Designed miniproteins, single chains, continued (5). Designs and how they scored, part 89

Each design is a single chain, and the fold is of that chain. pLDDT is the mean over its residues in the fold that is shown.

## One batch from the design tools (miniprotein)

Design m19082
Fold by ESMFold2-Fast:
Parts: structure tokens; sequence; C-alpha cells
Structure m19082 (fold): chain A 80 residues (1-80)
């Protein structure tokens, strides 16, 4: 839960250094997906990202989407 929150904040702020640290410290696939997307912005991760975000509060989802490029935010919204 704490590492998931940390990964969400890294994604919101595009904190690549924090995301890289999380990838080294965790085997949690959801945390790895969030951290990996913060680093790469890889469209191939959009479906997995949307699945994770669908389990989070709407306020958190809105903050994540606001931090993404418009095209990626639209792709994620389409999967929610």
Amino acid sequence: SEKLKEAVEALINRDVERAQKLLRETSDLEVQTLAGFAITRDPALVDRLARILSKLPQETVDRVLAGLPPELAAAVRAKL
C-alpha cells in the first residue's frame, strides 16, 4: 500500500529517480507497472495502468491523468 502510494506520486510528478528506486526495491507487479510507466511512458503499459487506476479513488485517478501528456491521458481514460 505505501509503495503503491509512492509509485502513484512518482507517476503524477514524473519523478524518474523515485520510480527507478521503486523498481529496485519491489516485486509488486502493480508498483512496477506504475513506476515503469512513470519512467518510459510506454503505450504498451496503458491497459495494465488503467486496470490499476480503476481500483483507486477518482481524485487520485484525476491527479494521475492531469500529469500525463493529453494523448496518453485520453488513451488511459478510454480503458477506464
Scores: mean pLDDT 84

Design m19083
Fold by ESMFold2-Fast:
Parts: C-alpha cells; structure tokens; sequence
Structure m19083 (fold): chain A 93 residues (1-93)
C-alpha cells in the first residue's frame, strides 16, 4: 500500500472504532478498560504508537480534572478508536 492509502485506511478505521466507543457512553468503565487494553497492545508494537497513546490519555485525564466528564468520555472514545486504527494498519503491514 502507498503511504496515502495507509493514512486513509487508518482514518477510516479510527472513525469507525470511535463511533463504536461513543455508543458505549453509558458504560464508561468498559470504555476505560478497552482504552487501557489498547495502550498495552500499542506498547508491544512500537514506542511511537505508545507515545501517541500516552498523549491522548493525558488529554482525557486533563478533561476529567476540569470536571468535563462528557468531554473526557468523548476523548477516551477517540483514543480507543485511533489506537484500534493504528493496530489494524500495523497488523496488515
């Protein structure tokens, strides 16, 4: 695949996974568990992917501290989606 095709696939998978995580808004514990599992899986693939995961997790933590639980759940869902996209692309390469 070309670099452009890889980036497009990653975005499409991330969007799909983010939508699935957002459907779990009423179950924030499940979203948090999936997010933590994705961080473990990401760290096994590459240091770069692990750094991206940490950065997104830090953003989610900051939103929680601000008292914006709804925004924190959305950020966590986006993190889970982006990590799932990265993992799927890495598996196909």
Amino acid sequence: MTKEEIEKLEKEVAEKQTAEMLALKDKPAEVAELMNQNLVDASELSEETAEKAKKLKEEAGKKIEEGNNEEAIETAAQLAGELAGLLEVAQKL
Scores: mean pLDDT 64

Design m19084
Fold by ESMFold2-Fast:
Order: structure tokens, then C-alpha cells, then sequence
Structure m19084 (fold): chain A 79 residues (1-79)
């Protein structure tokens, strides 16, 4: 890839941008989409749980941090 950006940093930045533009609901929808594309049942379940927490009014920054961590770990395990 032409950019020097880690997958975890890219995911965190993307979710932060979504949160900035569309709030917690946007972040939750993005996480539900990531869960749908996840091939790992454990990762899928964690992403869905985090999305539910976002919809229930959890701190957006905490939600983004946990989601980025889950996505980063699963991408690294698939390498």
C-alpha cells in the first residue's frame, strides 16, 4: 500500500471520522458492518457488543478504541 499507516491506526481514524460526522449511531452502524464482514465469530461478537454499547450511550472514544483494537488483532492474526 502507498501509505505508511498501520491497519489499527487506519481503523481508529476511520471510526473517529465517522463519530465526528455521524455520532455514536454512525459508529455503531460502522461496527455492525465490520462485524458482518468479519470471518472470526469471536471478533464478530465483540464488535456487535461494542456497537450495542455505543447505541446505549457509552463513551464514543472508548467504543472506538475497543473496536479498533478488535479489528487490528483479527487482521494481524490473519497475516
Amino acid sequence: MPFSMSLGEATRKNLLDIGKLNGAEGVAQALEMYAAYSQNPESKQRLLDIARQARQGADIEAVIEEAAKVVEEEIEKSK
Scores: mean pLDDT 75

Design m19085
Fold by ESMFold2-Fast:
Structure m19085 (fold): chain A 65 residues (1-65)
Amino acid sequence: MISQKSLDAAVRVVKASTVLSIDPNDVKALEEMKKAIQELRDSGEISEESAKEAIKELEEKIKKI
């Protein structure tokens, strides 16, 4: 079920994705994306496994910068 919390997290994902489409190595945007994915997991919009995979990919990108 879509809640206000899920919608807020989705908006955060869109904003971070927009910044990353301009600068894929923006550490602040990568960190915001990681937080948004955790919020989507907590709201039940994505599975814990999917969130873990996505967060791992983002952390790997941050480490390379």
Scores: mean pLDDT 77

Design m19086
Fold by ESMFold2-Fast:
Structure m19086 (fold): chain A 82 residues (1-82)
Amino acid sequence: GAQRAYEHALGAGAELLVTRPDGAALVAEAAEEALAAAKASTDPEEREQALAAARGAREALALSPEEARRVAEETRARRAAL
């Protein structure tokens, strides 16, 4: 669903920001791709998920370095708990 797409994009974006020197550029590109996918989609559910992913990626870009580290750690912890 849209909430899962948002949370995934936010977490993945935060991980890119803390692990890669080009992380911000990659997250910005992911946000643009998600918006393009939303515009191309004829399925309302797919469009909603793509818009949520774009929102998550944009919110990741707005995080401070400290918040990005926290979100990345929380994302890794959730993945390890699976």
Scores: mean pLDDT 84

Design m19087
Fold by ESMFold2-Fast:
Structure m19087 (fold): chain A 69 residues (1-69)
Amino acid sequence: SIEELAKTLRDGSSPEEIVKALKDAAEAGHTLDEVFKASPGTKSVASFAALLGASDEVRKEVQEALKKL
């Protein structure tokens, strides 16, 4: 759910867990706007990537997951 995604982001979960939560939200029919609304302070794809402290590969995975929303 969107609440599970928000919790995953807040709790400092691994990049893999965050990407999985984003994909699960997309598959559940949630929109990009709903994800941004529920996430702790993230309003863009770049903000999600920055939150992860991520490599370019993880940034691509985040962008792809968010595009499915």
Scores: mean pLDDT 65

Design m19088
Fold by ESMFold2-Fast:
Structure m19088 (fold): chain A 83 residues (1-83)
Amino acid sequence: ERERRLYEGMLAEEERDAKRYTDLSNKFKELADKYRKLGEETPNKEEFDKLAQKYEDLASQYDKMAEGEKKGIELLRKRIEEL
């Protein structure tokens, strides 16, 4: 079944992208937390808070990208089930 293999290939690609975006989001959340803590321990709080906010914003962007990929995965799984 050519169509099934095509959708399974697309599903695998979307699953890899979802994982990649989730991993990046988690990494940026860890960096944000680290810089927030450094800000509390130093007189340069404002600079570290700005850096933390930048990483929090990046994490939010990658979370949204992962969410989009997960919705695509759901649609592809339903399509495969219909085949």
Scores: mean pLDDT 84

Design m19089
Fold by ESMFold2-Fast:
Structure m19089 (fold): chain A 97 residues (1-97)
Amino acid sequence: SKAMAIAELYQWTLAVTAVALSLSSEEKAYEITTKLALKKAKELGVSEETAKKIVELAFEELKDNAKRMAKTMLNSKNPEVKKLAEEAKKEVEKELK
């Protein structure tokens, strides 16, 4: 469903934003997060406009706690959350090279 696709994009974008802000400057994190969110949106059939709004929401949510959120997700006892964070970290690290 469209709602499930948007929810999946939001969870992915939060993980990417948390990791990107932990590893780079705000400007570089915004560039990387936008690129990766747009790529995932295309795969999920979500519009570019919706993806950009999700990026803005993720940055507002994480601006003061990105490092704590990234650490919490990467150390999660929930295997699904941990895997999502590990995949996000791998994609962000590729963009930083």
Scores: mean pLDDT 87

Design m19090
Fold by ESMFold2-Fast:
Structure m19090 (fold): chain A 61 residues (1-61)
Amino acid sequence: MSKEEYLGRLFDEAIEKLKSLPYVSQSQVDALKAVIRKQVKDADVWIARLDAAIDELNARR
């Protein structure tokens, strides 16, 4: 398994957990973005995916 493939799987699991939550705090989102920026070379793509998932969650409220 490549590092990118491994990170993709962890990201997908994190998104699924976020989708199961009735509420996601901005501090949790900011902490996740900081980890992504530190660990991932193309952080902007992963951050955009996270923002899209949060927007989807908020739209379901």
Scores: mean pLDDT 69

Design m19091
Fold by ESMFold2-Fast:
Structure m19091 (fold): chain A 79 residues (1-79)
Amino acid sequence: SRLELLLQGMEAHAEGVKAYKEGDLETAVKHFEEAARLFEEAEARRAAARSLQLLGDVLKDLGKDEEAEKAYERAKELA
């Protein structure tokens, strides 16, 4: 159901934030990618945009500037 996708997306987003705060950037990337996918599937565009914005921030911290730019562009398209 859409509600189940939203709840799973929120959980993935929270795990991403936790990993990012702990400095586990690779784990943060995985969780924010999953959160964005789940929110997009749920058609929760604004929530997906927020997860993609944080994905961009983590990718930039990893020095993956091109991937970060793509994540930011996707976030802008959904917002």
Scores: mean pLDDT 91

Design m19092
Fold by ESMFold2-Fast:
Structure m19092 (fold): chain A 75 residues (1-75)
Amino acid sequence: MKVEAEYTAPSGAKARVTVENGKITAEADDDPEAQFAASAAVAYAQNKIGENREITAEDLRLAMEKGAENQRLLD
């Protein structure tokens, strides 16, 4: 099973998180929102893997979007 999601920040910077066979891989451009989006999706995926729950691309994308929003709200 392979699940992948991508987030694009207003700056054009991108973040990508892939979950394949319980392995999480994350990539983010040098942009705070993109990095925070990737971190949020990684945390979400780690939590769901620990619960033996299904992860969808939509779930990862929503986690990324929420992570980017939270980064903006911190300051």
Scores: mean pLDDT 79

Design m19093
Fold by ESMFold2-Fast:
Structure m19093 (fold): chain A 89 residues (1-89)
Amino acid sequence: KEEELRLMKALIERNTEVIKVLAEPFLDRAVQQAEQTYGPDYAQQLRDRLQQLIDRYDQQLTQMQQNRASPEEIARLMEESRRELEALA
């Protein structure tokens, strides 16, 4: 958890799309599995849903970063985004 916060601080310094960068490998793998199991139409719908969710959380993280939110608040958002992404995949 402390190591995650340190990594996030480094990523935020370079990039405002932290959630997107961290979630992309997970998204690609989930979509690939969905395509193999349910076909390409379902996989595209899942990709769109996951991408919309990632974009929403990236916007929230960017706003928090601009407002200099605490590392604790940022960690909470990260845990929430991860749970929601896992629930959809």
Scores: mean pLDDT 68

Design m19094
Fold by ESMFold2-Fast:
Structure m19094 (fold): chain A 67 residues (1-67)
Amino acid sequence: DKLKEQVKERIKQLREEVSKLENPEKYLEKIKEAESLIESDPKKAMKILIEVEIDIGLKLIQKVVLG
């Protein structure tokens, strides 16, 4: 289960990064959703984690440009 292992690793990394944000709740909710999907749909779990990472990155860029 290389995909499931990759999902678990990303969850650990993202959880640490998200915990330092001002509004971690919404990202933590998405991470929890990914955790619930590891067994039934690891592809969706991975997609959610990637989307969280991209969203955080894009919002940082927008903050720099707009404020």
Scores: mean pLDDT 76

Design m19095
Fold by ESMFold2-Fast:
Structure m19095 (fold): chain A 86 residues (1-86)
Amino acid sequence: SAQLEYAERVLEMLKKGVTKEEAEELLKELLEERYKKVNDPKAVEEAKKKIPELAEEFVNWVKENPADEELLEAVEKRIEELRAKL
């Protein structure tokens, strides 16, 4: 599922670090999945405008909390739970 793929990518980003480009790619994919069936060009355009800002915030968040072992364990458990439900 898309949520599982995103969770796995976030886990890798937390372990290896994340670039702004990687964060922007992740957010673009989340945008496409969210608006896949929504015929609202204005909402899509507004969401796209937020991607660079949100990507920078995400990169800064990872940079400030890269070694949070509790967060890594929580993400890994979430991925495992998603796999069990599939």
Scores: mean pLDDT 65

Design m19096
Fold by ESMFold2-Fast:
Structure m19096 (fold): chain A 61 residues (1-61)
Amino acid sequence: SMSEVINFLNEKYKTNLPNEPHYVVFNNRTALDTSTATVEEVQQFLADFPDAKVDRVVPKS
């Protein structure tokens, strides 16, 4: 669920994202949509790109 994805990202990156749809941009090249991504997809992404860092967060409407 979106709340699980948000909680995972907040714990991993020490951010304070609200439980709302956002694009999370990693390394200025890859964007994750919190409203459609699964926790499994996020975990797989981080496993494939362990050096990934959050560059910016953009609200989705």
Scores: mean pLDDT 76

Design m19097
Fold by ESMFold2-Fast:
Structure m19097 (fold): chain A 117 residues (1-117)
Amino acid sequence: SPLEELRARVVALLEEAIETLEKWLAGEISPEEARARIGAIVAEADAVLREAAELGAPDEVLLNFAGVVLVLQQILALIEEGKLTPEKAEEFIKLLEEMRRKIEAGEVLDLDAIIAA
């Protein structure tokens, strides 16, 4: 279904964000490259959220995709400000992995926990 395709795209974007942060932690990519990659992922995640809304997706799906966009925007802002530390990057990797697992399982994200991070 169109919603299953959008869910698969969100999962792929989360995996790409995790890989980007892991490569940056390993020193395999520059901060400028990490910023460019996360920026592209944010733009694609926002596009997926808009497509889901146009399809009349359930509120739970829209909230899940909005949560993903929010977290990715937070990561991008920290990179742009030069404030993303290795410790924060490791915490974001764990959060993105949990979000990926929950979305794959068809579970609803805890947005209150995400906002508190």
Scores: mean pLDDT 87

Design m19098
Fold by ESMFold2-Fast:
Structure m19098 (fold): chain A 55 residues (1-55)
Amino acid sequence: SPADTIVEQLLTSRRQFGWSPEEGVASLRELLAQSTDPTVREALERAIAEMERQL
């Protein structure tokens, strides 16, 4: 799905930028607060959940 592709890109970007899982979660929560697109919101929520599993 489009959301699955966005999740993969977000997780890849976190690794590329060297963000800690805590820093990644904080940044994605800020983006979620500003996002209105349902597909983007779903992808951000899934990426946050995946990063929180690594904490």
Scores: mean pLDDT 75

Design m19099
Fold by ESMFold2-Fast:
Structure m19099 (fold): chain A 83 residues (1-83)
Amino acid sequence: MLYEKIKEEVKKRLDEAIAAGAATDPVATFNAEVKRLKEEAEKSGAKDAYLKAVEDYFNERQAELDATIARLKAELERLKQEL
């Protein structure tokens, strides 16, 4: 029950951080929000639950982001060659 709510909150905040950082540096903004979430979790006493939720989210999203970045880089290289 509690963990499911924590997971939902973590997903929401990380998605919002990515969206907010899209204009500047989404990866750096994402990492900064993960750090803030960790500090808040320690303060609230739910540290282990938050860390587990963040790590699960990070593992899945890191693979997706790495694949997306690699694809975007390949497409940009192609567009440059095409002029």
Scores: mean pLDDT 73

Design m19100
Fold by ESMFold2-Fast:
Structure m19100 (fold): chain A 64 residues (1-64)
Amino acid sequence: SLEELERRALVKMAQFALEILKKAKETNNPRLLEKAKTIIDFLSKHADKYPEVKALIEKLKEEL
């Protein structure tokens, strides 16, 4: 279904944001940190309907 495809895409995007955030912290790179924040903000606005995506976003916000 399109909904299942959307859910999978959002999960993958959240995982990508986590990897960017980890790299930003390791390299102390403010540009990567801002990119991670932008992705988190986007996901926060669009992912409320998927509990697994919301859980990943909460973890990302705690890591900020």
Scores: mean pLDDT 83

Design m19101
Fold by ESMFold2-Fast:
Order: structure tokens, then sequence, then C-alpha cells
Structure m19101 (fold): chain A 72 residues (1-72)
């Protein structure tokens, strides 16, 4: 993973973890969110997407995953 993609992953993960803690999401579910975000970041880099495009895709995936966890 490039340094740029890694920086984006770390920024979004910090934001997701803060939001999840405020909402009382369990640690196991946080680990699942982290894994999904990392997979999307890796796929974006492999596909040659820009940092901005990768960030948007990761944000969308994180929002969907968070909504699924809150609905469960």
Amino acid sequence: MSAEHQAILLELMAEIVATARERGIPRADLERLAARAAEVAYAGEKEGLSAAETRERMRQAAAEALAELEAA
C-alpha cells in the first residue's frame, strides 16, 4: 500500500473508531469495520484509483458497514 493510501486509511479509521465508540459498538465489530476499510483501500490501490477516489469508496463502504451494525 502506498504512503498516501495508508494515510487515508489511518485518517478514516480514526474517524470511524471515534464514531463507533460514541455509539457503543463492540470491539469485534470495530475489527470487522477496520478489515473492510483495509480491503477497500487495497482494492482501490490495485485498480489504480486516485487517493480521492479511494477515500470516497472507503467512506461509502464504512458508512454502509456502520449502518448494518447499528441495525443489528
Scores: mean pLDDT 73

Design m19102
Fold by ESMFold2-Fast:
Formats: C-alpha cells, structure tokens, sequence
Structure m19102 (fold): chain A 56 residues (1-56)
C-alpha cells in the first residue's frame, strides 16, 4: 500500500540520516548547530515513521 511504501522509504531515510549523523559527530570541524539540525531531522523522521506504523 502507499503507506507501507512511505514507511519503507522513511526507514531507509532514517538509517541514512543516522549514518550521516554518526560521521558528523566524529568530525570535530562540524558545528554544534549542524549537529543539532541533523539530530532533530532524524528524530522528526522517526516520529513520522512511528505515526505511519500506528495507522497501518
């Protein structure tokens, strides 16, 4: 279904975002604002994923 396809796409985006966040946290040249932005972005994607799972 369209909801299941969206869930799969968001799960992939969350995993990619977590990998990118891990790389950024390991890089001392990355600013606090950049780290905060990416942390919030991943949290937002996880929030949407949980909402989709509950509505399936």
Amino acid sequence: TPKQQLKDQIEKAVRQGQELLQQMLADPSVSELERLFWQLAVQGEQFVLERIERSL
Scores: mean pLDDT 77

Design m19103
Fold by ESMFold2-Fast:
Structure m19103 (fold): chain A 74 residues (1-74)
Amino acid sequence: MDAQLEALEAELAELLANIDSLSDEEIEARIKAIEARVQELLAATTDPAYQRRVMEIAVRYGREIAEKIEERRA
């Protein structure tokens, strides 16, 4: 389970690090893939602590990614 959380965080961190070099279509595709992964992780467990950890990672990186997307428009 921890390896899946590490992989999720790594995918989000990689997207954030490369966001300025990606097209809008590429960003959308990566976000969609990550969202699908988050849903799979949440569906695979009934442990509220694990669900909170998944959501914490997704929300934290999601905010930073959204901020970077907004910066691209400025």
Scores: mean pLDDT 80

Design m19104
Fold by ESMFold2-Fast:
Structure m19104 (fold): chain A 99 residues (1-99)
Amino acid sequence: KKEKIKKVVEEARDRMVATLDQLAAEATSPEQQKILDEARDLVVGGFDTAIATDKVVEIARGTYEAVVKLAEKASPDFAERLGATLREAIERLEKAVKE
């Protein structure tokens, strides 16, 4: 149901934002901070768009690829940690859409 999907999307967004805030605290350069800020905007904007459309899973996956690719420019470790969190979020979304 839409309410359950919306809740899962919001929980996924909140977890990604929390991970990005943690990585921002570990960032050692202005370039890394800027990249993490751009990744945060992509996560927020992408998941908000996903809630508004029938293409929730497709938009979430597109956000995943964009965020991970962007994070790789800051650090491979940042990309790995963000990728793990976003992969889990997408798996939860796929299950919610099937119910």
Scores: mean pLDDT 75

Design m19105
Fold by ESMFold2-Fast:
Structure m19105 (fold): chain A 95 residues (1-95)
Amino acid sequence: SELSKKAVELGEEAIRVANEAERLAIEKGGPIDIVLGAGAAAMGGAMSRSMGLKGKGDEKSVRVGERALRKARAILEAVRAGDFERAVELAREPL
């Protein structure tokens, strides 16, 4: 289904962005909170992707993928800017 395809695409992009955020946070010596928050976003992406791959993608799994990607992108932007206080705040926000 189209929703299954969207869930996979959003989930894969969320995982990719979250992994980049984690990598940059470690490289720049950022707090562990950022790594944990990026990990949570990657888990959200993995859930969205898994539902899509099983052909069980629905509006809820797409929304999980969208939220995971939004969180991952926000953390990555803050880490790129060197704003670790903002990155920690974003990392602590629930999905």
Scores: mean pLDDT 91

Design m19106
Fold by ESMFold2-Fast:
Structure m19106 (fold): chain A 102 residues (1-102)
Amino acid sequence: MMAKVRVTFERTAAGKVITTDYSASEEAKRAVAEALKEVLGLEADDETAENMLRALLALEADARNFTGPVELEMSYEEMKEYFKELIRRALERGALERPAAA
C-alpha cells in the first residue's frame, strides 16, 4: 500500500520553517512511528508520529533552504527508510535530541 504525504513549507518573518496544507496517510504515520522506534527506541502514538513527521520534514526543508509544496508517495518500507534517514540527519545536525535513556 502506498504511503502519502502532502505538505507546504513556509518561512516565517522570524526565519522559522513551518508546515502548512499538511496531510498524511495512515501508512505514512505508521512508517514514521516505526522509524522513530527503530532509530530512537521511541514508542510513538499516532499524534506523536504526526508531530514528528511534520517536525522532521520542516527540519530537512530548513537545512536545504527549501520552501514551497512537496508531495511524497512511496511504499511503506521506502517511507520508513526515508524518515529513518531524516532522523539520523537531524541528530547529526543537533536539531533533534535523542530521548533520555530510562
Scores: mean pLDDT 79

Design m19107
Fold by ESMFold2-Fast:
Structure m19107 (fold): chain A 55 residues (1-55)
Amino acid sequence: MFEEIVARAKELLKTKSEDEVYEELVQELIDRGISPLEARRLATAAVRKAVLELK
């Protein structure tokens, strides 16, 4: 699961800013049934990992 979120973040970062990717991931995770608090935590970690792996 987390690896899939990181992969999604990398894809979105090709066309969107980090802030836009974060907001989109949070919404996607909430739509999948993840709590808002956990969605924010996962999205934050995934965006950070995606940015680090793209460097």
Scores: mean pLDDT 81

Design m19108
Fold by ESMFold2-Fast:
Structure m19108 (fold): chain A 57 residues (1-57)
Amino acid sequence: HMEVERLEARRGGAATPEDLRKYAEEVTGPVSAEDYAAIKRAVEEGGARFRRLEAVE
């Protein structure tokens, strides 16, 4: 998880993919570990894009 946490910090210290996962949970139930990893990837690759992902799903 060290690598995972490091990647999360790279985005700039704002909301982590874990925060996004909790947001999605309120909308459509729990986000699995695999979906959580996908969100993390999207965050590091698209920064602002991750906000749209949680709004869609």
Scores: mean pLDDT 56

Design m19109
Fold by ESMFold2-Fast:
Structure m19109 (fold): chain A 92 residues (1-92)
Amino acid sequence: DEDLKIAEELMKKAKPEEQIAITAYIASKNPDPAERELGFRTVAAALVLQEHGLSLKPEELKALADELIENEKELFEELVEKGKKLIEEARK
């Protein structure tokens, strides 16, 4: 997949916030619903860890990530669009 190869190259040079956006976009493109869910959970976990900066227990991290996915749907849509734009710009 050309987008995946471009994403891998961009991830090496991207800022942390851009890496999260790229990950969200790649997850959104996965035809497997289980892989998409795993991708979005990875994004949510990264956002929780960035915000809290704490040594969270796995169950606490999961609870906060699940809450973020349920309540912040617009944020995930914005991250997907940002990641898409970064990949499209890199294709030039």
Scores: mean pLDDT 78

Design m19110
Fold by ESMFold2-Fast:
Structure m19110 (fold): chain A 60 residues (1-60)
Amino acid sequence: SLVEEVRQLALEMAKFIEKNKDKLTPEQILEASFLISEAIESRDVDKLKEAKNKIEEMIK
């Protein structure tokens, strides 16, 4: 289902954040968590992709 796909993508993004948590400030972790939650709530794959891009840019 679309809901399960969004959930799996969000889980993978959460693992990505945890792997890179030493490169992120507490504020960036909070922002990333908010972006993921917002994408899940909207059930919008494009919003989830935007959240992923923002999180990846935080750890550049």
Scores: mean pLDDT 76

Design m19111
Fold by ESMFold2-Fast:
Structure m19111 (fold): chain A 116 residues (1-116)
Amino acid sequence: NQSLIEEIASKLGVSPSDIEKVLSGRSKGTLPVSVAAAYIAYLQGLPVSRLKTPSARAAYLTLKHGTGALFLYAAGEISLPELNKINLLLAHIDPELLSEISGQKVTQATQEEIEK
């Protein structure tokens, strides 16, 4: 869905075409692009195998299982700072979904918090 890609790209200040390249399996992307692609892949019911980076897979598994990213952290596939940034990016994109999945209230993350 082109309109969903454009909406999420605008929220993160990234290119829609970069998200499309990650979703098509043709690019790894930056961390924000990878998280955006993971969110869209989750909503569209695409398999996690379309996502090529540990960070994109961590974001997808967080959305699908709530705790899936902790497995990748425990396996040494992602660092704790990366996991924290993935959670912050997801809270910027969709704090309501993240609240439902985590069982706790998540507030809208700001662009300033992401850049810090």
Scores: mean pLDDT 75

Design m19112
Fold by ESMFold2-Fast:
Structure m19112 (fold): chain A 75 residues (1-75)
Amino acid sequence: MEELIKKAKELIKEAERYIAQFPDDPEIVRLAQLAIEYAKKAIEALKSGNVDAAEKYLRMAETALDEIRKLADIH
């Protein structure tokens, strides 16, 4: 549980850094906000004991971050 919460918090920090670095890129900002939303939902699911839901939300957050990483590599 603690490790998954830590992972979710690190995903939020990474997404926030992308917003800070590319504030004028609407796609990066959109994907970063989406990643933050899913990571926060994962933390709430973990607090309620719903590990299956948390894993699904973390996967969605990772997918959004993977798309940001791909876009950032173009810049």
Scores: mean pLDDT 84

Design m19113
Fold by ESMFold2-Fast:
Structure m19113 (fold): chain A 98 residues (1-98)
Amino acid sequence: SAVSERLKALSENDTPENYERAAELLMRALGDGAVELGIITEEEREEMARTLGEIARRLAEAKTEEEEAAIEAEARAELERIEAVLAPYAEIRRAEAA
């Protein structure tokens, strides 16, 4: 709920800086449980948050459809890499829900 409220506030100001902050906030929230379970370190979570924030900012600053498409492809590749790293956490959460 706190994350959702903050994301709504950021989305009301459509700027590259706010996109960067929103991406960082989402990544930190997703990574918190993985850090708690020892799957990733706090430092690895912050690195992922920083990388996604930088990509989100560049996407918001894109001036052409071609530039936007290239950045979106980079974002997809980075998200796939993060999903692979966080796969053990997702598996544990599925087991806990069963």
Scores: mean pLDDT 77

Design m19114
Fold by ESMFold2-Fast:
Structure m19114 (fold): chain A 74 residues (1-74)
Amino acid sequence: DELRERARELSKRAVELARKGDTERAIELGKEAVDLAAEVPEVLPYVGGAIGEIFELDPEAGREIAEHLGRQLS
């Protein structure tokens, strides 16, 4: 599944960017992963896990991505 793999790749990159302190890019890629997960719900647990990891590394990025996820699911 092309979209599922892309969502996982974006999630991994967002976590790496959060580790580097690149808040803006972590938010950008994290939101893209969330948008893809809204289309492919089976990847939601993976994306959710990545958001949790981002929260530990960069709370600002984690909050922005989690808020975006909340909007997609409401």
Scores: mean pLDDT 84

Design m19115
Fold by ESMFold2-Fast:
Structure m19115 (fold): chain A 100 residues (1-100)
Amino acid sequence: APAEEARQALLDAAETYRKAAEAFKNGDVQTASNLSVAAGVLLAYAENLLPDDPAVREEIEKAREHMRKAGQAVDQGNYDEAAKHFEEAAEELRRAADLV
């Protein structure tokens, strides 16, 4: 069912952002950047399958705000701060998945 597929895509996106955070902490910026792009694709796929649920959308918006802050931290070369924000984004996406 589309809801089950959306839930799995949100969980896959969350795990991929968590792996991106680990890569940033290890100084592997290339791997972290590739994982961040892959996670974004998974999130976009999930959003296309999601029902119009304000609670789910709120958690995804919180995740996107953390992704925005992570991008700013990357631009500043602050990879520890970027990792923290990707970890927060992953947690919000897991919460969104629990609501699906």
Scores: mean pLDDT 88

Design m19116
Fold by ESMFold2-Fast:
Structure m19116 (fold): chain A 79 residues (1-79)
Amino acid sequence: KREEQEEVILIAGIVATKKENGSSDEEIREWLKQTFGREFTKEEIEELIELAEEAKKVKTLEEYEEVLKRAGEIIERMK
């Protein structure tokens, strides 16, 4: 769903910002566990950071739809 995709993009941005501000991988995992009630793998966290970097490059609606598609793929893998 679009709302779930947009939420994942927002979460990806928060994770990337925490990493840039010097948060450890453990601190990021703890925040995600408290927020979503489950453990995140290192690979899942890396995918979120990549999603945030792609979102920063968006200049057009078409590029935004590609980022939403990427977020949807991540949601499917997280099931």
Scores: mean pLDDT 78

